# Designs tried in a protein design run: designed miniproteins, single chains, continued (3). Part 96

Each design is a single chain, and the fold is of that chain. pLDDT is the mean over its residues in the fold that is shown.

## One batch from the design tools (miniprotein)

Design m11322
Fold by ESMFold2-Fast:
Structure m11322 (fold): chain A 57 residues (1-57)
Amino acid sequence: SFEEKLQELEARLRAAKTLEELTEVYGEFLQWMSTQPREQREAALERLDATLKELAA
């Protein structure tokens, strides 16, 4: 489902130990998001932004 894939990608972003791992997951997140309908894409972008802000703190 949308929510299951989103949670998987968020968990993988949080679990990334190197910049290389983070970049790989980020790229997959963006690619998956591009296949989603507009409403789901906007929701995914908001959650991506929140997760990246969390990781930057």
Scores: mean pLDDT 84

Design m11323
Fold by ESMFold2-Fast:
Structure m11323 (fold): chain A 76 residues (1-76)
Amino acid sequence: MLEEEVREGVALIDVAVAIRIARKLAEQGKREEAEEILIEAVERNRESPVALRAVAEAARELGLERAAEFAEEALR
C-alpha cells in the first residue's frame, strides 16, 4: 500500500505542477506549448488514472482539446 501511495502522490504532484505551467502558458497565448506540457505529463503518469483524469479536466477547462483527447485516450 505505501508504494502505491508514494507513486500516486508523486504522479499527482507532477501533474499539478504541469497543470500550473500549462495554465500560465495558455494565459500568455502559448497554447501549443501548454498542450505539449500536458501531453508530456500524461506520458510520464500513464499508470495513474487519477493523475490522467486531472490532466484531462484541466485541459478541457483551458480549451486545450489536443491534450484533453490525449489524456482521455490514455485512460482506456
Scores: mean pLDDT 79

Design m11324
Fold by ESMFold2-Fast:
Structure m11324 (fold): chain A 69 residues (1-69)
Amino acid sequence: AAARDAIAEEVRAFARTHPDLSDEDIEKLAELVRAGATPEEIGQYAAEIAGPLTGKRLKRVVERLLARA
């Protein structure tokens, strides 16, 4: 989508509210968003590094940001 960079910044902002995610992990998540990763892929990556609750929350954020009005 044309707004992938904007979505990556929103994901970065959300991820920073989670203490289990390092700056390096946050940048990897932003890179995945820019590369066209699905909400499922982004959520799974976050779940592997910060646990299933953080993964589920981040997946929902990405789903909402990608959803059309």
Scores: mean pLDDT 76

Design m11325
Fold by ESMFold2-Fast:
Structure m11325 (fold): chain A 74 residues (1-74)
Amino acid sequence: SFHDALFRLLDEDGSGRVSVAALRAILPSFALTPRPLSAAELDALLAEVDTDGDGTLDRAEFDRLMARARELSA
């Protein structure tokens, strides 16, 4: 899937985690949502899904973020 490809691309070291900073930079520009998210909307979503606060997301948190971003922008 597109989400699988995007996660794999961002998971450059194969750790199974992606950087919140990388997602924040990239996500507003992708056609993943019906409209671009505002900076405030993206910041709120990233804070919501980054439950351990270490600035990285695992695959489950990444999938949650994608689903929430789609819902928020509908």
Scores: mean pLDDT 72

Design m11326
Fold by ESMFold2-Fast:
Structure m11326 (fold): chain A 81 residues (1-81)
Amino acid sequence: SLVEELEKLVEKLLEAARNKDYKTFSKLLGEIAEIALELGVPEEEVKRLAHEIVSAYDNKDYEKLEELLRELLEKAREAAE
């Protein structure tokens, strides 16, 4: 399912963040955003979350990064119903 694909991409994004692999992080965030939109998450919410996710990464706030990704997954699961 697209939700399972999104969950896998989120795990890979967190791994890229821990490895300080910005190129992979940016690519995966783009893929995550596209799947979230396909699942029906509102565009404005995806834009807000993507902006906050980048900010958390830049600030090395990995706790906030995990919270934002969890919020994105919850919104995607709700939209998929």
Scores: mean pLDDT 87

Design m11327
Fold by ESMFold2-Fast:
Structure m11327 (fold): chain A 77 residues (1-77)
Amino acid sequence: MVKTLLEIGEKKYKEGDYGGAASAYAFALIELGLHEEAQELFDLVTKYLNGEISEEEFKELAKKKIEEAKEKIEKLL
């Protein structure tokens, strides 16, 4: 499951779908027991969907959080 979620996340990230990418990486983090890090990504997506942050702010924060998530996942695999 984790490998499939990482592949989905990478595809969405390359397509510019940072919400889809963040969600896929968050589910991968849950599968690895990193629930706090997953919650940070879900909270970010929720704030964006609720209009609490701009699209530009969301993209910047999502890219940063996704890269941090990728580094943590890589260390566990």
Scores: mean pLDDT 82

Design m11328
Fold by ESMFold2-Fast:
Structure m11328 (fold): chain A 64 residues (1-64)
Amino acid sequence: DIDELIEKYKDEPDFVGYREGNYLISVVPKSLVEQVVNALKRAGYKIVKIEEVGDKYIIIAEAP
């Protein structure tokens, strides 16, 4: 479950996630991008956008 992954990493210093309706917005450092994208795809989410913002990435995924 992606929610368990978000909850686990929400308490880490370098991870922030948000929910907006059917969209999950993840703000992650570069080192976590591949892990988060793979977890989202495994959970059935569709990756809508990945955007680099300074030293961070914003990943927007649509719920199944």
Scores: mean pLDDT 70

Design m11329
Fold by ESMFold2-Fast:
Order: sequence, then C-alpha cells, then structure tokens
Structure m11329 (fold): chain A 94 residues (1-94)
Amino acid sequence: SKAKELINEYLKKKFGVDASKLSEEEIKEIFEEAKRAAERAEETGEKELILEAAKLVELGLLIKAYRSDLEVEEAEELIKKLEEEWKKVEELLK
C-alpha cells in the first residue's frame, strides 16, 4: 500500500493524474497514446515529439507500477530514475 501511495503522490504532483480514480478504459487510452507517441518520435526524430513521447511513456510506466505489487524500495528507485531522466532531457534542450 505504501508503494502505491508514493507512486500516486508523484503522479498527482508531476502529471495531475490520480491513478486510484482511473478506469480500465482510461488506462488503455493512456497506454495507446504513449505507444503512438513513441512510434512517431522514432519515425521522425523531431525534438518536440521525442519530449512528448518521453512524458507519456513515463506516465504509462507509473500507472503500470501503481497497479503492480511493488515494494517501497522499488517504487522509490523508479521515481528517482524518472526524475534523473527528466533532468537529463531538460539539460539537452538548453
């Protein structure tokens, strides 16, 4: 339960998404949008599309983690990795 709380707090803070309130259909839509964005970014190599794909993929990974039976340490490591990846992406855009 504590791992789910950590992931959902990060989702609310970073993406404005409450994973506890998402329907199965909403979750499927998010995963499909992430997949389409990733495919477009790979095909075009365009900076703005790569950024959008990264953001949607991170959102999808966090929702998947929330629905998984993760340990607290695994949840903390995932959040830390995603924050570090975002800082690297922001640095490359300066």
Scores: mean pLDDT 81

Design m11330
Fold by ESMFold2-Fast:
Structure m11330 (fold): chain A 68 residues (1-68)
Amino acid sequence: SRKEELIEELERRVEELREEYPEVPQDVIDALKAAAIEAIRKEENPTRELVETLYGLIRAELERIAAE
């Protein structure tokens, strides 16, 4: 389904972020990923824009943590 495809896309992109932000603990990245997947699952008609927004929020949080 479209929802499953969007979740798979988000998961794949988050795995790339693990490589880019090795300083951030795996459990923190896992928690952010789980929250984003839950947001997609709760949305009746999820869009690519939602995936981009969630990815951007995860990336911004990882950048903030890595800068400390």
Scores: mean pLDDT 86

Design m11331
Fold by ESMFold2-Fast:
Structure m11331 (fold): chain A 85 residues (1-85)
Amino acid sequence: AALAEAVAAVREAAAEATAAAEAAKTPAEAIGAVLDLIGAVIEAARRLAEATGISVAEAAAIPELAATADAGLARVLAILDKKAA
């Protein structure tokens, strides 16, 4: 199902961004991890929109996809906050 694939893609991107944030040694690497996750969320929303015929904005607003993206971003930001302390 298109939604399940989009959610899985965001979860995978969040795991990669989490690992990148943990490994980040510079502010540029830390920002890169956040931007890569945002890019993956946009791409997942685009693919879901293409598969379902809805708009990208509507796809991004689907609760399961939005919640998955929010949880991933919160995890990455929490890691970066700990490194800044």
Scores: mean pLDDT 84

Design m11332
Fold by ESMFold2-Fast:
Structure m11332 (fold): chain A 92 residues (1-92)
Amino acid sequence: GPLSELEAEIEVGIAHLLLGVYKLLHRKGIDTTEIEEKLLKTVEYIVENAPHNRKALEDAKAILQDLLKLTDNEEIKKRAEELLKKVEEILK
C-alpha cells in the first residue's frame, strides 16, 4: 500500500541525507557510485510508494535535479532523467 505521510517524510529525509553525502564525496573526488545508487533507489521508492504525496514528489524532483547537475555516471543520469519525467507527469 502507499506510504503514510510520516513514512514519506522519513524517506525524503533519508534522500536528503544521501544527497548531502553525495555532494561531500563528489567535492572531495571520492567515488560516488554506491551513494548515487542508494540515492536513486530511495527516490524511486518514494515515487512508487507515495505517488499522491505532492510534497514528497516536489522534494524528489529537487533531489533529482541536483543529482543531474553533478553526476558524470551516464546510467545514473538516464535513470534520474526518466524518474524526473515520471515525477513531473504525476505533479501535473
Scores: mean pLDDT 89

Design m11333
Fold by ESMFold2-Fast:
Structure m11333 (fold): chain A 80 residues (1-80)
Amino acid sequence: MEKKRKELIEELADILYKNLENLSEYKLLEKGAEYAIETLSALTEELRKRVEAGDLSALGPAILGEALIEALKRYKEENS
């Protein structure tokens, strides 16, 4: 099931990244992207630990957090 989770994260990250790329004004987010990534990474790690402990209610939020982090990392790398 981990493979399906990874595929979903990549698909969601592609959608999020495409929307960020289409909005030129999002260059202002570039200076805040690192802090956003750090904050979301900490939150997503706690959600991931909850899923590992059997709390499936955290699964959706964890996947969305991982996808958003991936999209922000792609945005930062392309616009750095």
Scores: mean pLDDT 69

Design m11334
Fold by ESMFold2-Fast:
Structure m11334 (fold): chain A 82 residues (1-82)
Amino acid sequence: DKEDVEKALEVIRESIFSPASELPALDERARPYAPTLEKLRSDPEVQERLRELARLHLERVIKLRPPEAEEIEHARAVIEAL
């Protein structure tokens, strides 16, 4: 499971920096790992990584275009699924 957490965080990070990725694609990639991340959410290291991913995700949303309310809500849901 810890190795799955590492892979999940790497996939999500890569998706955030990918010019081809969009919010729906990021959500889809994150979903298989959400249960594992939830189990480890109390882990300080995982919490720190989730906060960094949240920051990077928000930066990506802003760069794609001025965010709409739906896009912000979707980004929030993806971060919460982590």
Scores: mean pLDDT 56

Design m11335
Fold by ESMFold2-Fast:
Structure m11335 (fold): chain A 88 residues (1-88)
Amino acid sequence: SVDDLINTYSQRAYNAENVDELLEIISEIPEEYRRVVLPHVLKAYPYTLSIEDRRKIAEIVGLSVDEVKKIDLDVNVEEGIKLIKEAT
């Protein structure tokens, strides 16, 4: 199911050590599910993405760089705010 794919690829992204591993993980997602799974994978990935990283992701998923940026900011800014609130 899509939920099984989200869980599997999110766990793999969480354990990714660098962006090259993240790109491999994203490319292994079945093409028809890449757009649906991408927000969950980006949320799980523990490191910040550069502009070049977002371009590479955009090419794999078939999105614009601005669309990848929006997804990344939406999922990771929310998590960042949560961590700050829990630390203070």
Scores: mean pLDDT 80

Design m11336
Fold by ESMFold2-Fast:
Structure m11336 (fold): chain A 60 residues (1-60)
Amino acid sequence: ATAERLRAEAERDIKKAEELDKQADSLYPTDPEKARQLYLKSIAYRVRAVGLLWEAELAA
């Protein structure tokens, strides 16, 4: 169903955000500007995931 697909997409986005956070943490001491960009990208994935979960709730 549509709700299941949206939840799966949100889970994927959250996992991508976690990967980006780890990469940013690793880079921060040597390249803080690149780390900052990765943190912002991580935040964007998390925001999208919240929207997808909200849409899944409405579709169920």
Scores: mean pLDDT 85

Design m11337
Fold by ESMFold2-Fast:
Structure m11337 (fold): chain A 69 residues (1-69)
Amino acid sequence: SAMEEREKRAREVSEKNQAERDAFLLKNAKTPEQREKILSEIAARQKQLDENKRNAEEFEKKLAEEKKK
């Protein structure tokens, strides 16, 4: 729906802004500890996104397999 598309676009803009902030923080990180903390936070967010995508793909595969039966 138009509402869902608008929410998806808002989320994409938010994620882009977060990525830009993360890049800025990494560029200005002066110590390995600061850099590791930022990278850890980015990795945690990416892991969550990858997990959500994998679950969606698994659901699609199960639907396709059910149709084969």
Scores: mean pLDDT 77

Design m11338
Fold by ESMFold2-Fast:
Structure m11338 (fold): chain A 70 residues (1-70)
Amino acid sequence: DLAAAARATALAILSKGPVLLLDLVDAVAAATGASRDLVLAVIQEMREEGLIELTRDDNGRLIASLTAKG
């Protein structure tokens, strides 16, 4: 299941620290073969579950990080 693989890969990457959302999407897509749209949908679900937080840097770029629940 590509969605399950994308979720597991995103968690593994984010366990190493915060990462730019664009870099996370590209890394998960490359590792799993999932489309960017599917990866973004998985990240959005994880954010809604409270596992991931999205913040903006000083340049307005989105940074993804694990919460205390992730």
Scores: mean pLDDT 84

Design m11339
Fold by ESMFold2-Fast:
Parts: structure tokens; sequence; C-alpha cells
Structure m11339 (fold): chain A 95 residues (1-95)
């Protein structure tokens, strides 16, 4: 199940994103690249799931939105808290 971000998690995401931009702009650039790749992969997987499960257009768009928001939150949090792990995941994602 894709969890919905709480208001507290949305606020945390904003703070972590600003901190990353200020303290490590190069790492933030890699996070932006990772988010673009993840968005494309999420769109492909949601389209596949929608065909298999018979989801409506509204259900498909909502699932896509929730999955992308969750992925962005995780990517930024990982980059700030565990930069070495983030760099490894980024390299594997580009291969």
Amino acid sequence: MVPILTEEQKEEYKKLKEKLKEENPELYKLVEETMKILEEKIEEEVEKLAKEEGLSEEEKEELKKLAIEQAKYVAVKTAVEHPELFLKEHKELKE
C-alpha cells in the first residue's frame, strides 16, 4: 500500500529540501535527477497496474500522485540522512 504523507511529513520534506539546497547543492542536483527517473518509472508501473486491475482514470492519477509524493519524500530524506546510501542507489538507478 502507498501511504499518504501526513502534514508533518510534507513540512519535513520542505525543510529537508531547503537544507539540502543550502548545505549540498551538488547532492541536491543528483536528487532532482533521481526524482525524474523515479517519476518515469512510477508512471510506467501505474499504467501497467491500471490495465491489469481496471482502474479508472481518476484512480490512476491519484495512485500516481501518491506514489510520486512518497518517492520524492524518501529520496530527499535519504540524501540528507544517508548520503552514501543515496549515491549508491542513484548509481544503480542510472544503470
Scores: mean pLDDT 79

Design m11340
Fold by ESMFold2-Fast:
Structure m11340 (fold): chain A 99 residues (1-99)
Amino acid sequence: DVEAVAERVLARFREAGNEFLVREAELTLASIRAYEAALEAGQSFVSESGSRVSGEESRAILAALRAGVPVSDLPYKNVAAAELATAYELIRMAIEALE
C-alpha cells in the first residue's frame, strides 16, 4: 500500500513539474524498494552502527510491517532491525501525509 501511495504522489508531482519533489519521491520509493527487496531476499547485512541482521530476522520484520504491526511492538534483536523498522515507518508516514 505504501509503495502504491508513493507512486501516485510521484505521478502528481511529475504533472506539476516540481523537480525537487519528484526527486525526493523517487529517492523515497527507491529506499522503500531497496529495504523490501533486502528483507524479501533474507539477506544478512550490517547497519551503519555495526549491528547485524540475519536473513530470518529480515523476513520476520518485513512480514510484521506488512501486517501493520506497530514499530514499538516489533521484536528487536539488534539495532539494525530497529533502524530498518523505524526508517520504513518514517517513510510510510511521510508518504501518507502527502495525500
Scores: mean pLDDT 60

Design m11341
Fold by ESMFold2-Fast:
Structure m11341 (fold): chain A 103 residues (1-103)
Amino acid sequence: SIKELIEELAKIMGVPASYITKAVNLENLPEEEGRKVVEELRASLTPEQIRKIQIAASFVKIVQSENAEELLEELREELEKDPETPEEYRKALELAEEAVKKK
């Protein structure tokens, strides 16, 4: 489930699951409410934590997309080309791939 994916991504990235949920839903909020969420995140978190939340939210959005399998394959190729890719990002990719297979 998407909730389970968010919770597992939160553990791997070392960020709160609630912030991943807020980032995923950001596009569905009115612009003013979305801006307030972004300001809250910037006030409460380090730039590195915000980046990890954005990456986790991107994986959740990809899993929910119609082209999930194709987008994850493209991401795998990009991450494999960069030897400096953090291990947490590779683990996040594996979780997203497993979530797509469980349909």
Scores: mean pLDDT 81

Design m11342
Fold by ESMFold2-Fast:
Structure m11342 (fold): chain A 111 residues (1-111)
Amino acid sequence: SEEIEKYKERIKEDPNDYIAWLNLADVLAREGKLEEAIEYYEKGIKIMKEQKADPVLLAAALLSYANLLTVLGKYEEAEKVFKEAEEILSKLSEEEKKKLQELLRKGKMVE
């Protein structure tokens, strides 16, 4: 798809573009390429943690990743990721929680 090519080009130019990694993971998940989507979520989340990314974006990425793990029957892994997301959520302001809800509603990462 045009979206896949766009995000692949962004990753080629900047391999640390975690937004591109996460959006590519979302597109792959929607196309049923679940194992590939998992790998791309893991890469994006790793970069986000290394770069100390916005906690709202990190929480959104973790929740999307945990939901995909649940779809694949990886319940123990999903529980660990949900707990990590819950710890971040507990520290968010009401405004940040609204931002997170909007990101989850859109089904893709935007800065």
Scores: mean pLDDT 86

Design m11343
Fold by ESMFold2-Fast:
Order: structure tokens, then C-alpha cells, then sequence
Structure m11343 (fold): chain A 92 residues (1-92)
């Protein structure tokens, strides 16, 4: 991966975080959080196993919240993000 590409992905992740805060619906906020997690890991292949573990805990908490509130699409997005992060952690 090129340094320029990594910076671009990080910038996109920051924009999505701002969009999540301004989102019109909680479902969209959860889905954006899932996308941000995937982008953040992809932009930072050097993340430590501990960093990935912290991210997994956050995603699992968000998934539990989304399930409780009945946001089915958000739950699916969070499950995909959790699987992706777990796979990257196992590659370490």
C-alpha cells in the first residue's frame, strides 16, 4: 500500500465519522460506524493485535445496541465489520 493511498483512506474515514454524527437516522449511524471500522483497519495494516481487540469490543457493543433497537441492516453491517477485523487480527 502507498502512503498517499493510506492518507486518502484515513481522510475518507474521518469524513464518514462526521457524516455519522450528522446522520438523520440511528440505523445509518451504526452502518457508517461499521464502514469506518473496515476503512480504518484497511488504512492501517500496521495496527497492533491490541488495537484490533479494542475495535472488536467496540463493534460488538454497537451490534448489541443495534440488535436491541431492531436495526436489522445495521446489525448485518456490524457483523461484516466484526468478521473482517477478526480475520485481520488472526493474520497477525
Amino acid sequence: SRAARREELLAEARRLAAEAQASESPDEQYKLAARLAILGVEANPELSEEDLEKLLKELEELKREAEKLGHEEAVKALEEAIKYVKEKKEEK
Scores: mean pLDDT 75

Design m11344
Fold by ESMFold2-Fast:
Structure m11344 (fold): chain A 89 residues (1-89)
Amino acid sequence: MAEEDLKLLDLAEEQIRALPNLSPLEQDIARSMVIMSLSVIRQTAERLGLEEVAEAAQEAIDVVADPEASVEEQLEALEELREAVEAAA
C-alpha cells in the first residue's frame, strides 16, 4: 500500500509543480487528476483504518480543489500526506 501511495504522491507533486507553466484549462485537468489520485489514497486509508492518512488526504484534496491556493500551499499539503503515509508504513 505505502509504495503505491508514494508513487501516486510523486506524480501528484510533479503535476502541481508544473501548474505555473500550464494554461488555465490544463491546470484544471491537472488538478482533477491529482484530486482523483488523492481520493484513491483517502479511500484506501479509510478501509484500512488509517485515520491520520485519510485526514491528511482529505486536507490535500481540499487545498488542491481551492482555486485560490498557491502551488506552495498545494505542495505543503502533499508533503503532510506523504509524512502520514510514511509514518503509517
Scores: mean pLDDT 83

Design m11345
Fold by ESMFold2-Fast:
Structure m11345 (fold): chain A 95 residues (1-95)
Amino acid sequence: MMSLVQRTRAGAARVGRGVDRLLGDPSSSPQQRQQTRRIRSYLDYYRGVMDRAVAILNDPNATQDQKTEAIIDLMLADSGVRSMLRRVAGIERQM
């Protein structure tokens, strides 16, 4: 559980740094910038999912059903962040 949250947060931070580099690079094409902005939107979405899931898992009043759904949300966020990392790497390789 803790390793999943830490891994996903580290991955999200790596995506964020990649997005910032690509958007800050004046050599980036308009198409690359559009793809990078989409990755940023997905990253913001997954960060929101992760923050809500962690809040539920830390809530002593949360039901077992809510905690189970939070674990599933964390697993989906981890998968999504890994997908975004691959997309950032793909854009960087084209530059």
Scores: mean pLDDT 83

Design m11346
Fold by ESMFold2-Fast:
Structure m11346 (fold): chain A 105 residues (1-105)
Amino acid sequence: FTLKRFKTRKEAEDFVKKLAEGVELTPEQLAVFLEYTENEDVAKAIYKLLLENGLPEDAPLEVLRVNVKSIINVVDFDKDGKIDALELYYLYRLYEMEKNGITIA
């Protein structure tokens, strides 16, 4: 029988890396994200998601930190206050579901 495969950590990392393409962060902005993730591609992908949802490029670091923390609160399935590539992949799937008319409650 064929086992259904879950997304591997590597597949999540490859997905997040693709989302991070062309995204530039200042060292100060990157430092905010690195409080919540060890993966720079995760940081860049989250920043892109925030920009696409109305965050100004010139937003103060304090505003950036509040928005990042809000994302962590949604996807922190292990409750460690950190986000990895797999958790970000699930966030994007929830976002796609909401965009397609499925309410996330």
Scores: mean pLDDT 70

Design m11347
Fold by ESMFold2-Fast:
Structure m11347 (fold): chain A 58 residues (1-58)
Amino acid sequence: MSAEEAGELAERAATRALARHGDSAEAKQLGTQGGKAAKEGNAEEALRYAEQARRLAE
């Protein structure tokens, strides 16, 4: 998976978590950190944030 794809996954998962939990600062932070990691080309970190956001969205 590319860093860009991982960042998009993190953003989507964070959006779902926000939809479920409303005002979750944690979800916003995970999405932001995932996007930043993707811009820096760090696919591994971006994927880690995507996974955390996905768990929060569940």
Scores: mean pLDDT 76

Design m11348
Fold by ESMFold2-Fast:
Structure m11348 (fold): chain A 83 residues (1-83)
Amino acid sequence: PSEEEFEVEVLEALVLIQVGILKSIARNHNLPEIEKIAEEFEKEGLRIVEDYRAGKITFDEALERLRKLMREAQEKVDKLLAE
């Protein structure tokens, strides 16, 4: 595999690991709203991976976008769990 293919695999793994964490939280708290957050995160995260694969953004830009997306998802989860 090329370096770019390896980088895509790393980005995809980061997205899928975070989706798994969010889905686990949703199951533990029986909150379908968190499951919706996981679905939206997966969709947006995979779009970032596709933008990288298409050469539209650098690997560092993809990582920063994923970090921002993870922070936004965590903020939404924290708000739901505070109630």
Scores: mean pLDDT 85

Design m11349
Fold by ESMFold2-Fast:
Structure m11349 (fold): chain A 66 residues (1-66)
Amino acid sequence: VRIVARFASPEAARAGAEAAAKQPGVLRAEALPDGEAVVVAADEEGAARAANALAAHGGEVVEVSA
């Protein structure tokens, strides 16, 4: 499962990606210089944890794909 979230700044995206990377079931998290974060989770449960972590850091989830 792949999640893309948009943040107000690249720094906020980095903080969100770091928080998401710590969640169980998250395989990969990366902050982009344009203020987006991309997270890959192993399953729907990991994706839900990642989305919650991103939202807690001000991220707006704009895309979810399996």
Scores: mean pLDDT 82

Design m11350
Fold by ESMFold2-Fast:
Structure m11350 (fold): chain A 100 residues (1-100)
Amino acid sequence: SEKEKMERLIELLSTFPFFRKPPPADLPGVEEVVPDPITVEQIKEMFESGEIKSIDELVEAARKLIENIKRLAPPGSPLYQLAESAERALEDEVEEIKKE
């Protein structure tokens, strides 16, 4: 079902520790991304509240989360590299889901 596919995407995002917790408040640029979603918990809350109703909406929210983390992380930093890995994992999962 679509709901099961959406739950799989949320589970995937939850495997990345930095997506489970907000970035440090003193990280440069954090104020520029608030109130945009910056944690998996925020995306899960939007899904549970019915704000996210489709796979496409969930994917858009997840991409926004990754973009926000990449914006906050210095280029080439461990956090930036984790965000790039998460982006690749997300796109691979989206391709698998859309093959149906």
Scores: mean pLDDT 72

Design m11351
Fold by ESMFold2-Fast:
Structure m11351 (fold): chain A 55 residues (1-55)
Amino acid sequence: MKPEEVILRGSPVEFAKEPPDKLRKLLDEGKVVIVYLESEDAPLVEVVRAEKAPV
């Protein structure tokens, strides 16, 4: 995914357990989605606009 389409990037543990308050509100409104990315060392999470999500 293009860098411009990514709003936030970080550890899935941080995002899944305690997402920032702002992110939680955006998720509830359906404006963004969390994408879990495969990684060799550790999985990554990217927050993208819903219309840019890979489904």
Scores: mean pLDDT 58

Design m11352
Fold by ESMFold2-Fast:
Structure m11352 (fold): chain A 84 residues (1-84)
Amino acid sequence: ALPTPRSVEEALEQIRRLEEEVRARVAAVEGSDEEKRLEAARLTAEALRQAARLLAALDDPEAQAMAAAAEAEARRLEAEIAAL
């Protein structure tokens, strides 16, 4: 698990590392173009949920707003996946 961030800057650094992990996992996905797109969306939604948790852990209104936005985007991607 990622360590609990102490600031918005530290949270954004951890989020950048999550983006690197997602890119590596997406690059390793095998299957049809549709399966690759679906898996990329799943991995992105998972990373957005993790980013939201990191930001929500901060006692900062801006971080909390960013967390809510990330959670909303994750839910949007999950709904898009469910509609396929």
Scores: mean pLDDT 79

Design m11353
Fold by ESMFold2-Fast:
Structure m11353 (fold): chain A 98 residues (1-98)
Amino acid sequence: KRSFLEQSLRNDEAGVLALADALAKVSEEAGRAVREAMRRILESETIEEGSEAVTEGVRKVKEEMDKTGKKREGASLVTAAAISLIGLQFSKDGLLRE
């Protein structure tokens, strides 16, 4: 069970990193915000810390993407970032509950 959760976490981390690179092509600050949120989720010691890291990370990604003026492209990328960070948090929460 733990090995499955560890593999899931690695897969989610890889997905978040790929998304951070895609975001950086539109806004380097948005890419950095995703990487910082990932770091905070991975370093979280409680489920509450992970949830807060996701919430703050999504907020910062949205803020930086809004600054680009590309509202349609920004909305899709912010949604993708939220889904990916939530997935990473879910995998991390599974490890914390073990």
Scores: mean pLDDT 79

Design m11354
Fold by ESMFold2-Fast:
Structure m11354 (fold): chain A 71 residues (1-71)
Amino acid sequence: APPSKEEIIAALRAAAERSTDPAWRAYLEEMVEWFERSSASAEEILAYLRGLADALERLGDTEAAAWLRGL
């Protein structure tokens, strides 16, 4: 089954915590807050994150991209 909105948000929080880049951590934390407060569905969040994964892969962050695609 696809992950719930709550599971996606929890995974993003975990990724933020293990990030060593303070700008990337802040960005992930802001996205988590926005997703929690918005009416966006799990499907809409997953579509956004897949687009983000494609962008990260093009920038050379293949590990983060692979992890996001696994959600």
Scores: mean pLDDT 77

Design m11355
Fold by ESMFold2-Fast:
Structure m11355 (fold): chain A 86 residues (1-86)
Amino acid sequence: AAPAPIDPNLANKASLELEVAVGMARILVGVWRSSASKHRDVSEEEAIAELKAIVEKGTKNLSEEDREFVLRFTEQLAREMWAELR
């Protein structure tokens, strides 16, 4: 499953914000992949680092644990999409 488990003692808003952040990360990776396919002179690590910086800025409202989850999810999805550019 894609969503991470959240502590039930957290506000419902925090759970919703995590779900929205994961959805936005999927959209951003898709847009990034389309852009990255045109920039062959950029390394995988540099392209992923730039994407992660954008996602990190968009996840300032999440807990540290939830933000780390979204960043790891973004990196995994980005690496899978980068492989498709071969």
Scores: mean pLDDT 69

Design m11356
Fold by ESMFold2-Fast:
Structure m11356 (fold): chain A 91 residues (1-91)
Amino acid sequence: MKEEVLKKAKETLLKLLDIIYKKAGREVTDEERKKAIEEFEKAVERNMKERGLPIERAAAVAVTAVLLRLIGDIIEEEIKKERELREKLEK
């Protein structure tokens, strides 16, 4: 069922989002959860309409894409903070 596939994918996305943020020492806000779900839903529709993927594949790819973007943002922020700390130690 289409709705069941999307529901399970959203639950997986939110569960992994919480784990990733906790491991990064961050808290996930309700606004960030809503944004992730909106990005997921738009990605599913794009994957189905533009890429012709079946719903199960479209949902899996959408979860992966949203998580990779979130992880990338966290990594970039941590790299920037580490660089700033190293610059202070060299002065």
Scores: mean pLDDT 80

